# Designed miniproteins, single chains, continued (3): the designs that were tried, part 47

Each design is a single chain, and the fold is of that chain. pLDDT is the mean over its residues in the fold that is shown.

## One batch from the design tools (miniprotein)

Design m9607
Fold by ESMFold2-Fast:
Structure m9607 (fold): chain A 99 residues (1-99)
Amino acid sequence: MKRITIDVVIELPAENIDKFEADARKVAEELAKKYGAELVDFSVIKLDENTYVLRIEFRTDLSDEEINKFIEDFQKKLEEIAKKYGGKVLKVTVTVEDV
């Protein structure tokens, strides 16, 4: 089993963060189900007025190739949601650990 931690730094109007979080959580849950991963944690941390860190943790038995596809799909959808709410993704950090 592997743990995937995804830290996403996003720039977003503060008024839209709740909508972004709801859509991002839904996408995380839908992709986890599609790929056969478990969503274990989802948190949003405010860094400043318009900058947030989204931290998401998954557990999975997926292969490295399947994990890479999962991450690519998720990043693409997060970028689409950020754009929808007048923002953008600034940085993505992915950590994959055994067990």
Scores: mean pLDDT 87

Design m9608
Fold by ESMFold2-Fast:
Structure m9608 (fold): chain A 60 residues (1-60)
Amino acid sequence: SLEDEFLEAARKELEELVKNKTPLEIAKEKLKHILDTVEEYFPSLVEEIKKLVEEALKKI
């Protein structure tokens, strides 16, 4: 489904932010864009994406 494809893409983006040791301020900006996108197009995924974002921020 499109939701599954979006979730997979979001996971990969978050993994790259952690892997590349992206500076926290830049990472927060990119994470905001991911959250804004999911809230607009996939509201059912908001809670799951928020948990992934929180996990990624702890690793950055």
Scores: mean pLDDT 78

Design m9609
Fold by ESMFold2-Fast:
Structure m9609 (fold): chain A 80 residues (1-80)
Amino acid sequence: EEVEKINLLIIALSSDLTDPELAKLVEEYRKLRKEYFDLKKQLSTATGEEKAELQKKINEVREKMSKVADELVEKTRQLL
């Protein structure tokens, strides 16, 4: 199941599918993924209270990414 979900997500992110809803979800996922990696870079140099705040933001972004990824997988499955 996880391998299938990963494969469908890869198809969604790399395909030329022009469905407007899928395109929007791909854009949202890419934006969240960029935010996630930017926060992780900041976390690697952060100390004390800043580190705790960044971890909280990372967790929030992870939850949003998971939700969008599930929507992407479902939409991609419907289009295939």
Scores: mean pLDDT 77

Design m9610
Fold by ESMFold2-Fast:
Structure m9610 (fold): chain A 97 residues (1-97)
Amino acid sequence: SAAEIARLLALLKRLNELYLEIEQSTDMEEIRRLAEEIVELVREVLPYASPEAAKRLEELVEELRKALEEGDAERARATAAAIVKLVGEIVAARLAA
């Protein structure tokens, strides 16, 4: 599991970097590009999540996609923040196990 922990920490670090870029961006096209990378990284986190956390992540990904389709930058930022927070909780749970 040392390799799993290293992978999870790298995924969390990249997700946090993408979230900070979304928070600072006023360009909807840039927010969309960054959010697409967040969705791909979430897919890599899913195998490490409990069934309940995985379902919550999938719901947040769908909310993020809808925010992007509607051009709602505020909702996209809030949803990206929620994704990063939940992934952090998944990583913390795996480190405690």
Scores: mean pLDDT 88

Design m9611
Fold by ESMFold2-Fast:
Structure m9611 (fold): chain A 96 residues (1-96)
Amino acid sequence: SNDEELEKLKKITKERTARINEIRKEVATKGASDEEIVEMYLKLADELKREGKNIEALTLKQAIYSQFGDKERAAEYGKKGEEEMKKREEELKKKG
C-alpha cells in the first residue's frame, strides 16, 4: 500500500529533524561561527541528497538560507522542495 510509503517519508523527515536538533544542541554547547553553522548544515544536506532524501536536503537548504537572511535562495530551495514533495505524493496516490 502507498500509505506505508508515506509513513516512511514521514519517518525520514522526523529523522532529519532529529539530526538538525543535534547540530543545534552541539552549536549551543560548543559554540560556532555563522559560517561554521552554515557549513555543518550544508554538509548534512549533501549527505541527505546522497541517501536519496532529496526533499529533506532541499528543505534543509531553505531553512539555512532563511536563518541567515538569504530570502531569495530560501524561497528558491523551498519551492523546489515543495514541488518534489507534491510530485512524490501525487505519484503515491496514483498507485492506489
Scores: mean pLDDT 79

Design m9612
Fold by ESMFold2-Fast:
Structure m9612 (fold): chain A 92 residues (1-92)
Amino acid sequence: MEELKEEAIKILEEAKRFVEQDPGLSPEARERILRLLDEAIEAVKKGDFSKAMELLNEAIEIAREAGSDATVEKLREAAQKLGELYNKYKEL
């Protein structure tokens, strides 16, 4: 359903806004995470929730390496919600 993709995109866009405003991230880490989130949004648009989850997990590792616990927790929350939407999508 298109509605599941729209909800997933909203979750990822919320995560992007959080990352953009996090003062605990270096400019380099922020740029890398935002790029991965943009790629995850494009994957969702194509119905590839699995790839979106892989990209989101990579973004979590970058945030962890950068030492931003706030971004790590926000991205983990997004990953949990995206996983729930992916399970619903597979049932269609």
Scores: mean pLDDT 85

Design m9613
Fold by ESMFold2-Fast:
Structure m9613 (fold): chain A 63 residues (1-63)
Amino acid sequence: MEKLENLDDEELAKLKEKAAETFDFSEEQQLRLAASRDGRELRELLLEYGVPEEKFEELVEEI
């Protein structure tokens, strides 16, 4: 959790890119993910879209 609040812009962009490549999101969902300001907001959106927390942690570990 600590890492999510301290992601720099490049790390956040990589996380968004990996999420978009890994999961099939609608255009509306993709726009909301792109608009997320930090890793915590991104995590909340992914959970709302049905991505389990374990999968999100995998993505975070890869960046």
Scores: mean pLDDT 75

Design m9614
Fold by ESMFold2-Fast:
Structure m9614 (fold): chain A 96 residues (1-96)
Amino acid sequence: KKESQEQIERELEGLRLIGEETRRAKRFIEENADKYRPTIQRIAENGGISEDQAAQLLATDLGLKEAAERGNPFAEGILKGSKPVDAPHPYAKSIL
């Protein structure tokens, strides 16, 4: 992957925005803890990680989706390259 100063600066801007959306998503998950707890527990169990780490992964996925929806091409690229984190409860309803 070729890197240039302009490309790096643009990438840092994209990452900063993704970080802000991730922080917002984390707060949203905390406010809706009961709704997201089963998903967080499943991610933690499947990944062999803590529930806090699983919550951060979920927040990152939601933050990336939100950033991509707002037109952030880096978020869209990351989502395409990320491992699927199909949340069985909320995503099943979105597909059906």
Scores: mean pLDDT 68

Design m9615
Fold by ESMFold2-Fast:
Structure m9615 (fold): chain A 68 residues (1-68)
Amino acid sequence: HMTPEEMARRLQERVEERLKEENIDAKVTVSVRDGKLVVRIEGIKSQEEFDKVLRIVAEAVRELADEQ
């Protein structure tokens, strides 16, 4: 029992925690638009950093799903 907006907020919080742990300065914003989950990534400095951020997002999604 969680709204899509609550899920997006929790996903963003988990991603931000992981980014902090990995010392990544990129900004990730998660929102819901027209029934779709939208992930915006800003401040990426390299392809390697982008790949790490995508992995972190994927892991956060899996962890949040496990909490449902």
Scores: mean pLDDT 78

Design m9616
Fold by ESMFold2-Fast:
Structure m9616 (fold): chain A 76 residues (1-76)
Amino acid sequence: SLIEKIINLSEEARKILTEAVDKIEKMYNEGKSKEEILKEVKAFIDADPRLTPEEKKILYEFAEKIVDTLEAEKKA
């Protein structure tokens, strides 16, 4: 599962995950679209040379899930 994959992330990947969450929240509060947020967050994740391709995929999937959750909360 995605959660099991997140638990096994490196310290570097966990730090990038925390920063990615902060960036998502800031961009969402600025009124950016899901597409714009995911584009910027994926570029941020891709820019870190310490992350493995597997860690990048996990972080992309988690970023999408966070944006989906924020969109759902706004409609509730």
Scores: mean pLDDT 80

Design m9617
Fold by ESMFold2-Fast:
Formats: structure tokens, sequence, C-alpha cells
Structure m9617 (fold): chain A 67 residues (1-67)
């Protein structure tokens, strides 16, 4: 499922010892943007994936500024 694929990708990013904290944050933001714009996931589904309410609100604000 798309949710399972995103969960697995998020886990890979978080556990990757080759990525800096900044690279992990950027990859995490990209996955969150994909979940919102590409898959249209609800806030409840995003929280189920492990994203905080703060992360979701910040990315939603940034998306609105870019659109």
Amino acid sequence: SPLEALREELARVESNPKLTPEQKAKARRGLLETAILGLGLSRAQLRELGFSSREISEVEREIKEEL
C-alpha cells in the first residue's frame, strides 16, 4: 500500500548512517510533501506514519507559500 511504502521509506531515511541530520530532515520533508500532495493523506494518516502535528502544519504552510 502507499502508506506502507512511505513508512518503509521513512524508516530507511531515519536509519541511514550516511545521511547528515540536515539531509534526513530534507528527505523527511520530501516524503511528507509527497504524502500530502501526491497521495492526499489526512492529518490522522500522516500522524499514523509518525509525522508530528507541528511538522504537518509547517509543511502545509510552506506548500501554500509555494502554490
Scores: mean pLDDT 81

Design m9618
Fold by ESMFold2-Fast:
Structure m9618 (fold): chain A 76 residues (1-76)
Amino acid sequence: LSEETKKKIKDAAEKALKDKGLTPAEVDVEEKDGVVYVGVGFAEPLPEEEMRKAQKDAADAAGKETGLKVKPTDLS
């Protein structure tokens, strides 16, 4: 995965969340087995359901921007 593509993924994810009034503390991008994963962290933790929605929205935005298969990272 190129650095330019990673930046586009991060930027798209951050924009999608900010458009919803959420401010991520961290956005991470990882490629594993041909699938791109986006993880989002917040300074104040969200309820589990809200976190899942934020992760999904970030991944969907990144996939739309890049045309890649992008999935949210699992919640621990």
Scores: mean pLDDT 76

Design m9619
Fold by ESMFold2-Fast:
Structure m9619 (fold): chain A 101 residues (1-101)
Amino acid sequence: DPAAEIERLLDEAEELLENAKTEEDLDRALGALFRAESILATHRPTPEQAARYRAVLDRLIELLKKQPSVGQEILDLLEFLRRHVGPTEERREALLAEKQK
């Protein structure tokens, strides 16, 4: 069930971020977000799911900005994901499908 899995992954990411003390905790939260993103790419999120996903991304970006080892590339990627939750680029998907036929 994609909806239930999204909820589970968002709960996991939120719990990891609430108790984040190490780079491993941040990596695990990032992993949960990327798993949720892969599902959201094929399953249109509810407004609530989209809002929760953006809130988790905002929190992760804030925490990662405080880490001297984190490069700008990962921050840029997370900001992109924050702006493009789920299948938001329907025209891009249609164009890619046409090219791949």
Scores: mean pLDDT 72

Design m9620
Fold by ESMFold2-Fast:
Structure m9620 (fold): chain A 56 residues (1-56)
Amino acid sequence: GSLELLERFIEDLEEGMAALEASKDPIARAIAHELKLIDDEEERLAAARKALEQLK
């Protein structure tokens, strides 16, 4: 689900982003779109961690 994909994104930003975008889960795709709007890698990672905590 979305939790596993977000954990993957936190471990590997490039592979994790591709996995989120390719997901059949609309929540995962929405998160990918939001993260792509963040140009700074540190802020993007922080947003991903926040999303992971909210989905727990």
Scores: mean pLDDT 73

Design m9621
Fold by ESMFold2-Fast:
Structure m9621 (fold): chain A 109 residues (1-109)
Amino acid sequence: GPLSEEQLRDVARALSQMYLSVADIAVERLREEQKATGVSSPQIDQLLQQARELSRQASRLYEQSQLALIDGDLDKAKQLYDEAKALSDRADQLFDQARALIDQLKEQV
């Protein structure tokens, strides 16, 4: 049969956790690139920290959006989704900036 409301809530939480796990993998990959290249910079650390915090906030808003959908509050779900997407897009920009900075600095070593 179809999933229960409780099962749908569990799926929403699992999907939000998977989103956050992808962001954690992005941070780990960039940290491993830093180790491999010997590149170290406070600016890279700041970019990765900001990207991780935005991803965490986006993950929470995605979960809240899905829970609002389960409750039938479409307007709230849409608002929370749009807020989560804006934060997620900003986190991706910061990851791209961190990668570009690592690439620039490794050419100077």
Scores: mean pLDDT 85

Design m9622
Fold by ESMFold2-Fast:
Structure m9622 (fold): chain A 62 residues (1-62)
Amino acid sequence: MDREIEEGILLIELGVAKVTFKNTGKVDLEWLERIAERARELGLDDVYEQAQKFLEEAKKKL
């Protein structure tokens, strides 16, 4: 699979998670962890950092 396509999908998933959290105050932490893990496996450092940062912010608010 094209790495740029995978990056785009992960960014969309991360965006959906952020919008859900902003609107509901809830997010699936296991889903965020999976996004981060997939980004790490693909060497997508920027996506991984964004996912980890959001995961930490979500944990602080729960």
Scores: mean pLDDT 80

Design m9623
Fold by ESMFold2-Fast:
Structure m9623 (fold): chain A 92 residues (1-92)
Amino acid sequence: SAAEEEERRKKEEELAKKIEELKEKKLKELDEKGLSKEEIVEQIRKLLEEANGDTSVAEKALENMDLEELKELLAEGLAIYEAKKEVEEEEK
C-alpha cells in the first residue's frame, strides 16, 4: 500500500542519515589512529570476510586505491554495519 511505501521511505531516510553521521565519526576515529595503508586494507579485508564477501575481487580494487579512498571505504563499511546493528536492536 501507499502507507507501507511511505513508512519504507522514512526508514530508508533515517538509515541513510545514521550511516552518514556514523561515517563521519568513523573517518575521524581512523584519522586520529593514524593507520597505515596496509592496516586499513587489513581491516577492510576482515570486514568483508565477516560479511561473507568475495575478498579476492576486493583485494585487486584495494591495491589501486590511495590512503584517503581506503579510509573513506572503511569508514563507510563500518558505518553501514553499525547502523544496521542499531536498527535491528531498536526493532527488538
Scores: mean pLDDT 74

Design m9624
Fold by ESMFold2-Fast:
Structure m9624 (fold): chain A 94 residues (1-94)
Amino acid sequence: MEYVKRAEEYKEEAERLIKEAHRLYVVDKAPVEEVKKLLEEALEKLKEALEALREAARESGYSEEMLEKIREYEEYKEIVEKYVKKALEELAKA
């Protein structure tokens, strides 16, 4: 339970960072480096979330529920990685 809560906390933080980066990019036209830093930090938080879930899975003996959550978070991380790559590509054109 504690590792699952930690993973959810990291995921929420990553979502917050992505929303902030999007706001800075679209609304405020902030410097590329500032937007890039927030997006990179969001990816790091997602890695920490996955590590916490993997630890929870080990502790639970690899329960089906934990494996399902790991897959959900891995899928979300892939979506975020694609978003970050696309956003950085657009920023490079500006």
Scores: mean pLDDT 78

Design m9625
Fold by ESMFold2-Fast:
Parts: structure tokens; sequence; C-alpha cells
Structure m9625 (fold): chain A 70 residues (1-70)
């Protein structure tokens, strides 16, 4: 079961505005957990960059998980 991978694939199929908002929330939750604070503009920029890299990120994650299991 790969919750993160499923979420990333789902985000790829969502409308861009909803993708950006969802990614912003995701990044903000991670930043909070790490004890860091990012401006909304920085988070939005990072979300856009991550969305652009989504296909590569998904493939890289799949490869990593396969190698980690082996």
Amino acid sequence: HMSLLEELKKLLEMPKEEQLKYFRDYINSIAKAAGTTLSDEQVNKLAEDLIKSLPETIKRLEELIEKMKK
C-alpha cells in the first residue's frame, strides 16, 4: 500500500488550481512538522515546481521503493 504514491498520481489528474492548493497544504503540513515556517508565496512556488516534476518524482519513488525492498 503506497498512500503517498497514490496521492501524487491523483494530484496529477486534478485541475491545476486544486492541485496547487492541495500541494500547498501538503507542503505546509510537512514544514510545520519540521518546525520551519515558509511564506505562502514560497510554498506556492515550491508546489508549482513539484507539480512540474511530479512524473519524474513518481517514477523515482517507484524505483527507490523497489530497490529498498530488495
Scores: mean pLDDT 73

Design m9626
Fold by ESMFold2-Fast:
Formats: sequence, C-alpha cells, structure tokens
Structure m9626 (fold): chain A 73 residues (1-73)
Amino acid sequence: SDWQNTILQAPQDLRGLQAAALLTQGDPAVVNAAIEALKLLPQENRQNTLQAVVAYLGNSHPALVQRVVNALS
C-alpha cells in the first residue's frame, strides 16, 4: 500500500519520524499499514526504527507505544 511504501522507501534517518506521523493520524487502516511496514524491515533496521518511533511518540501515546512494541516483539 502507499502507506507501507512511505515507510519502506523512506531514508533510514527519516523512517522513524514518518512512521510516528502515520501512527498518530488516528485512521486504523493507516496505523495498521504502518505497523505492518515496520514488521517488513530487516531486524537491525526494524530495531533502529522502533527506537526512533518510541522516542517520537514519547509519553503522549502510551497505548500506541505498547501496541507497536508488542507487534514487533
């Protein structure tokens, strides 16, 4: 999907920011697409991107942080 491609084709240094933006927009279909895109990343890129996403989401979105961490564990 276009949403998955936004994350998968993003430069590594911007990927966490792009993923956090898609995760916080509130559309369940887009949130699901963002999580699925993160799961498709190679393990090292996935871990680095997850750390960036958690940092961008911070304490403002604790339920979303839990959902993303659980999906990628």
Scores: mean pLDDT 80

Design m9627
Fold by ESMFold2-Fast:
Structure m9627 (fold): chain A 71 residues (1-71)
Amino acid sequence: GEDLFMNSDYQTSIQQLTPLAQQGDVRAQGILAGSYFRLGDYQRSIYWSSQAQQLGYPNADSLLRAARQRL
């Protein structure tokens, strides 16, 4: 099904962007939040979208609200 093919790119993004996001890269934080949302990890998506929102990442607020609604 479609559910299986969605994971490969998001897992790669998580692996590559986690160290950058931890260093305060707002773009990495926003992409990481989106990747966790696509994987169904809404708690980590909320965490990273909150960090990105504080640093002014576009659409971080919308992603944060969407992830909170899925819990």
Scores: mean pLDDT 75

Design m9628
Fold by ESMFold2-Fast:
Structure m9628 (fold): chain A 100 residues (1-100)
Amino acid sequence: SAAAEELRRLLAEAARAAAEGDPALAPQVIGSALDAHSRIDEALKQSPEEAARLIREAAEAAVRAFRAVADQAGKDPAGAPTAETLRRLAEEIERVAREL
């Protein structure tokens, strides 16, 4: 699925952005991205209808986690670029998941 591949790419980009921008918060973003990636991989083994539902749920969980980390990062002015990047990636993930 092109959408599943794009979601995996966006999850990896979020993990990379967190690792580069905020080492203290990076483990939370990386963990959420890896969890979502694993859930997408398992979902793709199901019927198309069930896969779409499970992928949307995984994407929604990742979006919530990334926004929570962005809120923490954004409390410090130095963290604002990381917060902005994570919010942008969360919006892109949400858009791609909506197209499933």
Scores: mean pLDDT 88

Design m9629
Fold by ESMFold2-Fast:
Structure m9629 (fold): chain A 118 residues (1-118)
Amino acid sequence: MEQLVAGSARQQALTEALNERVAPAITEAMNAVVEKLKAAGYSEAEAEAIAGAAIRAAVREAARRAGIPEAPDGALEPPADEAAAERFAEELKRELRRLAGMSAEEVVRLAEEELARG
């Protein structure tokens, strides 16, 4: 596919700012979920893979709640503006808190559903 424009500098800046805002919450949720899965008898590698899939599911649900459209190939569209980025960040923090509160069995089920999507 030809890209006549490499994205707007504004859209790139919004994506970078969003990543910086959510990175601590993602790291905290990843660590909490990995430790929970390890306590349930999963290996570190299995726990990291399961947690990663569950976090991808949380990201997708947060985008849906924030009104960020999913592209036909399943990729998330970049935020249209700062307000959309802020809504997504807050919804993602909410979904990550919900995920951290789940049982190991609930997390595994969510991860299996996300992995089945490809």
Scores: mean pLDDT 75

Design m9630
Fold by ESMFold2-Fast:
Structure m9630 (fold): chain A 81 residues (1-81)
Amino acid sequence: MKRVVFYVDVEGEATLEGVTSEGGAKVTVVSVEHFTTDTGRGLLRVTLEVEMKPGQTAKITVTVRDASGRVYTREREVSME
């Protein structure tokens, strides 16, 4: 198992819309935390637990939606050694 953290810069309040994976990894959402900076900028921290066999590589996409309906995506390749 490997923990992977995504940071998504957002405007105001936002929620996790979805998580997708390509490459046969099992992905579990551990936590979703919203932070607001002292400058009023938002940050969503998405913590995932990724299960796959050694030598596998998976492409993980996190999709976030804010209160105004704006959609943000973050994509990352994760390899298991």
Scores: mean pLDDT 79

Design m9631
Fold by ESMFold2-Fast:
Structure m9631 (fold): chain A 93 residues (1-93)
Amino acid sequence: SEMEEDLKLLEELKKEAEEILKKMSEEAKEKLKEMIREEAEKAGLLDELTEEILEEMMMAAIIATLLLKKNEEEGKASMSEKTKEVLKLIEES
């Protein structure tokens, strides 16, 4: 049952992330893209970053940020400064 509960949580987070992404301003979306490109450049992977991968990484970043926020609120983890920056972009939407 624990695996089924985790899958349900991921499905709910994905739906929430899709709604957030739809509501985000163009400026907030571009800032998120720039953050992803900066991380890809640091990893030496900027040339591998296609538009399709970038869109998938935007969704993954929103999902991860929502999960990390939940974990911080439950006292299980602390968010990085980059995660807090993504959270601000989500909250400004």
Scores: mean pLDDT 78

Design m9632
Fold by ESMFold2-Fast:
Structure m9632 (fold): chain A 95 residues (1-95)
Amino acid sequence: SLAEELELIRRGREKIEEVRKKLEAVLDELKKKADELAKNMSDEELAEKARKVAKESSLDSETRGAIYALAVEIYNDSGKLSLALAIEMAEELEK
């Protein structure tokens, strides 16, 4: 139902905001690291690093999804920089 779909959207939004709050203090540093990562890696190398980070992650799939969604929102783009930021955010949350 539409109500069930809206509840799933709200839950996803809440998880994105939880991730944002946890990373808020270091977000500018993570963006700089993401820019450097995107400059130093090819698209293929970055995609492989993303696959490895996801595979080795102790974070649940909902949290990983929220990290990527947050990166896409921050850059307003699903491109290379959003993927690089998602990698840096995931690695920061694993510390």
Scores: mean pLDDT 84

Design m9633
Fold by ESMFold2-Fast:
Structure m9633 (fold): chain A 94 residues (1-94)
Amino acid sequence: MAEELIEEAEKLAEEAEKIVKEALKLSKVKKPSKRALSLLIAAAMNVAGAKFLIELAKRSEDEEVKLKLAEQALISAKSALELAKRALEEIKES
């Protein structure tokens, strides 16, 4: 159970990070709006948070703690992906 959540969180965090990198690349040719920049920062912070929680979950020997950390990592990774997609669309619309 916890390992499956960790794998899903890692996959979503990696997808979010790729979109953040694409949005950053696009922002060099299109000036991002204040809203787009805020979404991009929030996405990057949630990617970092998810990666931190994934690392803690992997190191935890307590199964209940591991599960809670994995659940929080998945929430952070899902938020990162949604925020990254929204940031990219806002930059495209700029």
Scores: mean pLDDT 87

Design m9634
Fold by ESMFold2-Fast:
Structure m9634 (fold): chain A 76 residues (1-76)
Amino acid sequence: SHHDELYQQFLDLYKETVEQLNKAKTIEEIEKIYEDFEKKYAEILKQLSPRQRLQAGMTLGVLEIYVAVKKLELKK
C-alpha cells in the first residue's frame, strides 16, 4: 500500500542513519546525526498509520540505545 512505501522510506532513513553513526568519530558527530534523524523521522510519522507509528517508535527506541552505547565507547 501507499503507507507501506512511506514506512519503507522510514526504514531507509534508519539504515542511512546507522551507517552514518558507524562512521562517526566524535560525540558531537553522533549527536548531530541523531538530531537530523529525529527531524526527518517527525515528518514521516505524520503520514504513517497508527500501527506503523508504533513500529517506528520501537525502532527509534533501539536507535536511542545504539546511540547511547556508541557515546559511551567514545568517552573512554
Scores: mean pLDDT 81

Design m9635
Fold by ESMFold2-Fast:
Structure m9635 (fold): chain A 68 residues (1-68)
Amino acid sequence: SEKFKELYERAKKAIEDGNLDEFRKVLEEAIKTLTPKEAERVINYAALAAIDLGNKEALKIAQELMKK
């Protein structure tokens, strides 16, 4: 969905900018606004982006939010 793409791009930018507060807010917005399956996909893709960029704190945030 369009919302999925927007939230994923915002999450990647937040990791690149080192803005962990924005990263968390974007993933929480995904949980709130998307279907459970789409939210899980955004969080999983964001976790992969965190791994690729070497941001361990962003990875931890994504892992915490995968647990409801």
Scores: mean pLDDT 84

Design m9636
Fold by ESMFold2-Fast:
Structure m9636 (fold): chain A 86 residues (1-86)
Amino acid sequence: SKSDIEAYLEYKSKMSDEDALLLYIKNFILPSLTDRQALVFLLVELAGLSQKEAAEILKISQATVSRHLKEVQKKLDEALAQIKAA
């Protein structure tokens, strides 16, 4: 939404681009994910674990981890496209 884009632009005015993106992900992307998608994203992208390590922790297949990461990446790409279009 327009308010989500406005929040991101305000974050960028007050902090680094990296911190602004992280805060945007936390406030707008993470709440839109399923619990499983959020856990996979946090373990792999924020904690730096491999897809294999995340699969072992969550007791799911590596294929399932890969699928969830692809779903999260699609949502991130859609959100970034909205920011660029604003």
Scores: mean pLDDT 80

Design m9637
Fold by ESMFold2-Fast:
Structure m9637 (fold): chain A 61 residues (1-61)
Amino acid sequence: GAEARERATELAREGRYDEAIRAAQEGGNSGAATGAWEAKKAGLDPEEAARATELGGRAGG
């Protein structure tokens, strides 16, 4: 849920993309996990990755 999204977004902002993906998955927020994974794949900077993770988490639950 929301806690998983928040934690994943913080980790993504720190450039810790693998940890962000894992935190989102363990917390059951598939949208945040997808956002962080796609941001890593696209080579986005941490601020853009954090935004992608946050938006994915809001859209996917």
Scores: mean pLDDT 82

Design m9638
Fold by ESMFold2-Fast:
Parts: C-alpha cells; sequence; structure tokens
Structure m9638 (fold): chain A 81 residues (1-81)
C-alpha cells in the first residue's frame, strides 16, 4: 500500500509539472483549478498536503502570478476541511 501511495503521489507530481510546463492556453485561474482537481484525486489528506506544497513550490519557481498562488492556497485549505 505504501508503494502504491508513493507511486500515486509521484504521478500526481508529474501531472503538476506537465500542467505548469505546457502552453495549454488556460488562464492562471484555470491552471489552479486543474491543480486542485489533481490534489483532490489523492486518497489521503497527508498526500494532498504534500502535493499542495509541491505545487505551490513549483508555481513559485515557474514565476506564476502571486494571486494564482494565493488562490491555490485558499482552495487547498477548503479541500482539506
Amino acid sequence: MEKELEEQLKEAKKQIDKLLGENTGLTPEEVVDKIVEIIASLPTDELKKELAEYAIKQMKIGGAPEEAIELLKKKVEELLK
């Protein structure tokens, strides 16, 4: 089970990297919504938190707008309640 959870997290991180790296034509808000969907797909709150922290870090590295980063933080807080 631990290996399967680690693989799910690894694949989810790859999805985040792909989403942030692709010129998808999506708005920053639409990108945040897709990230939240990926985070929500994980089976435990622990994995959701770890992926959320990873996504925030990758958005900062990629130079995402501050308002998009804050929107992601807000949506993740709502998701984990």
Scores: mean pLDDT 79

Design m9639
Fold by ESMFold2-Fast:
Structure m9639 (fold): chain A 90 residues (1-90)
Amino acid sequence: SIEEILEELLERIKKVAEDKSLSMEEMIEEILKLLAEAGERLREAGVPGSEIGKLLRKLKEVLLDGYIEKLSPKEIVERIEKVIKEFLEK
């Protein structure tokens, strides 16, 4: 289901963010890979490309803002979770 795809994405993002061996740049690169994989799974699940594009754009903006503002991994995860929850509340 769409909910299961996004819940799995969030759990994988949390694990990446908890990995203290990763630099901020490496963490962002790993999360971007997870976003690309989730986008493909959402497309296969029948989500319109326009909706997937809007979701991924919002998630990438969170990562960009987090990098520029030097946010903690925890704060980045909290903002990602909010975007995912808002998407599921459609």
Scores: mean pLDDT 87

Design m9640
Fold by ESMFold2-Fast:
Structure m9640 (fold): chain A 119 residues (1-119)
Amino acid sequence: SHMIQEILSQSIGELLKQFKDPSLSNEEKEEILKQLLYKTKEEIKNSKDKEKLLKSLQALSELYPDNAALWAMLGEAYEALKKYDEAVKAYEQALKLFPDSKLLKEKLKKAKEKLKKAK
């Protein structure tokens, strides 16, 4: 968690820490995930070095492969950069870890539709 907060903004780090709370309902996890994805999209949009931010998220998802939120954030970052093939793969990994997530199912469906239109 300390390493995540060092690389990402304080608000994203705090939401990631909250997402790991095992006492949270699926509905509470969905709300945190929605906020994480929104903040990730805004940080990519406003970043002067989008490639550096993307590489940081890639490294974090590889270091913490069981964290569904990190895979979902990576998917959102790829989607914001129009890398729809990579976005689909990242959302599929997130959904394997959090299979009850309606939000992740919707994000995956949308990314697959954008992938079809980009080809």
Scores: mean pLDDT 82

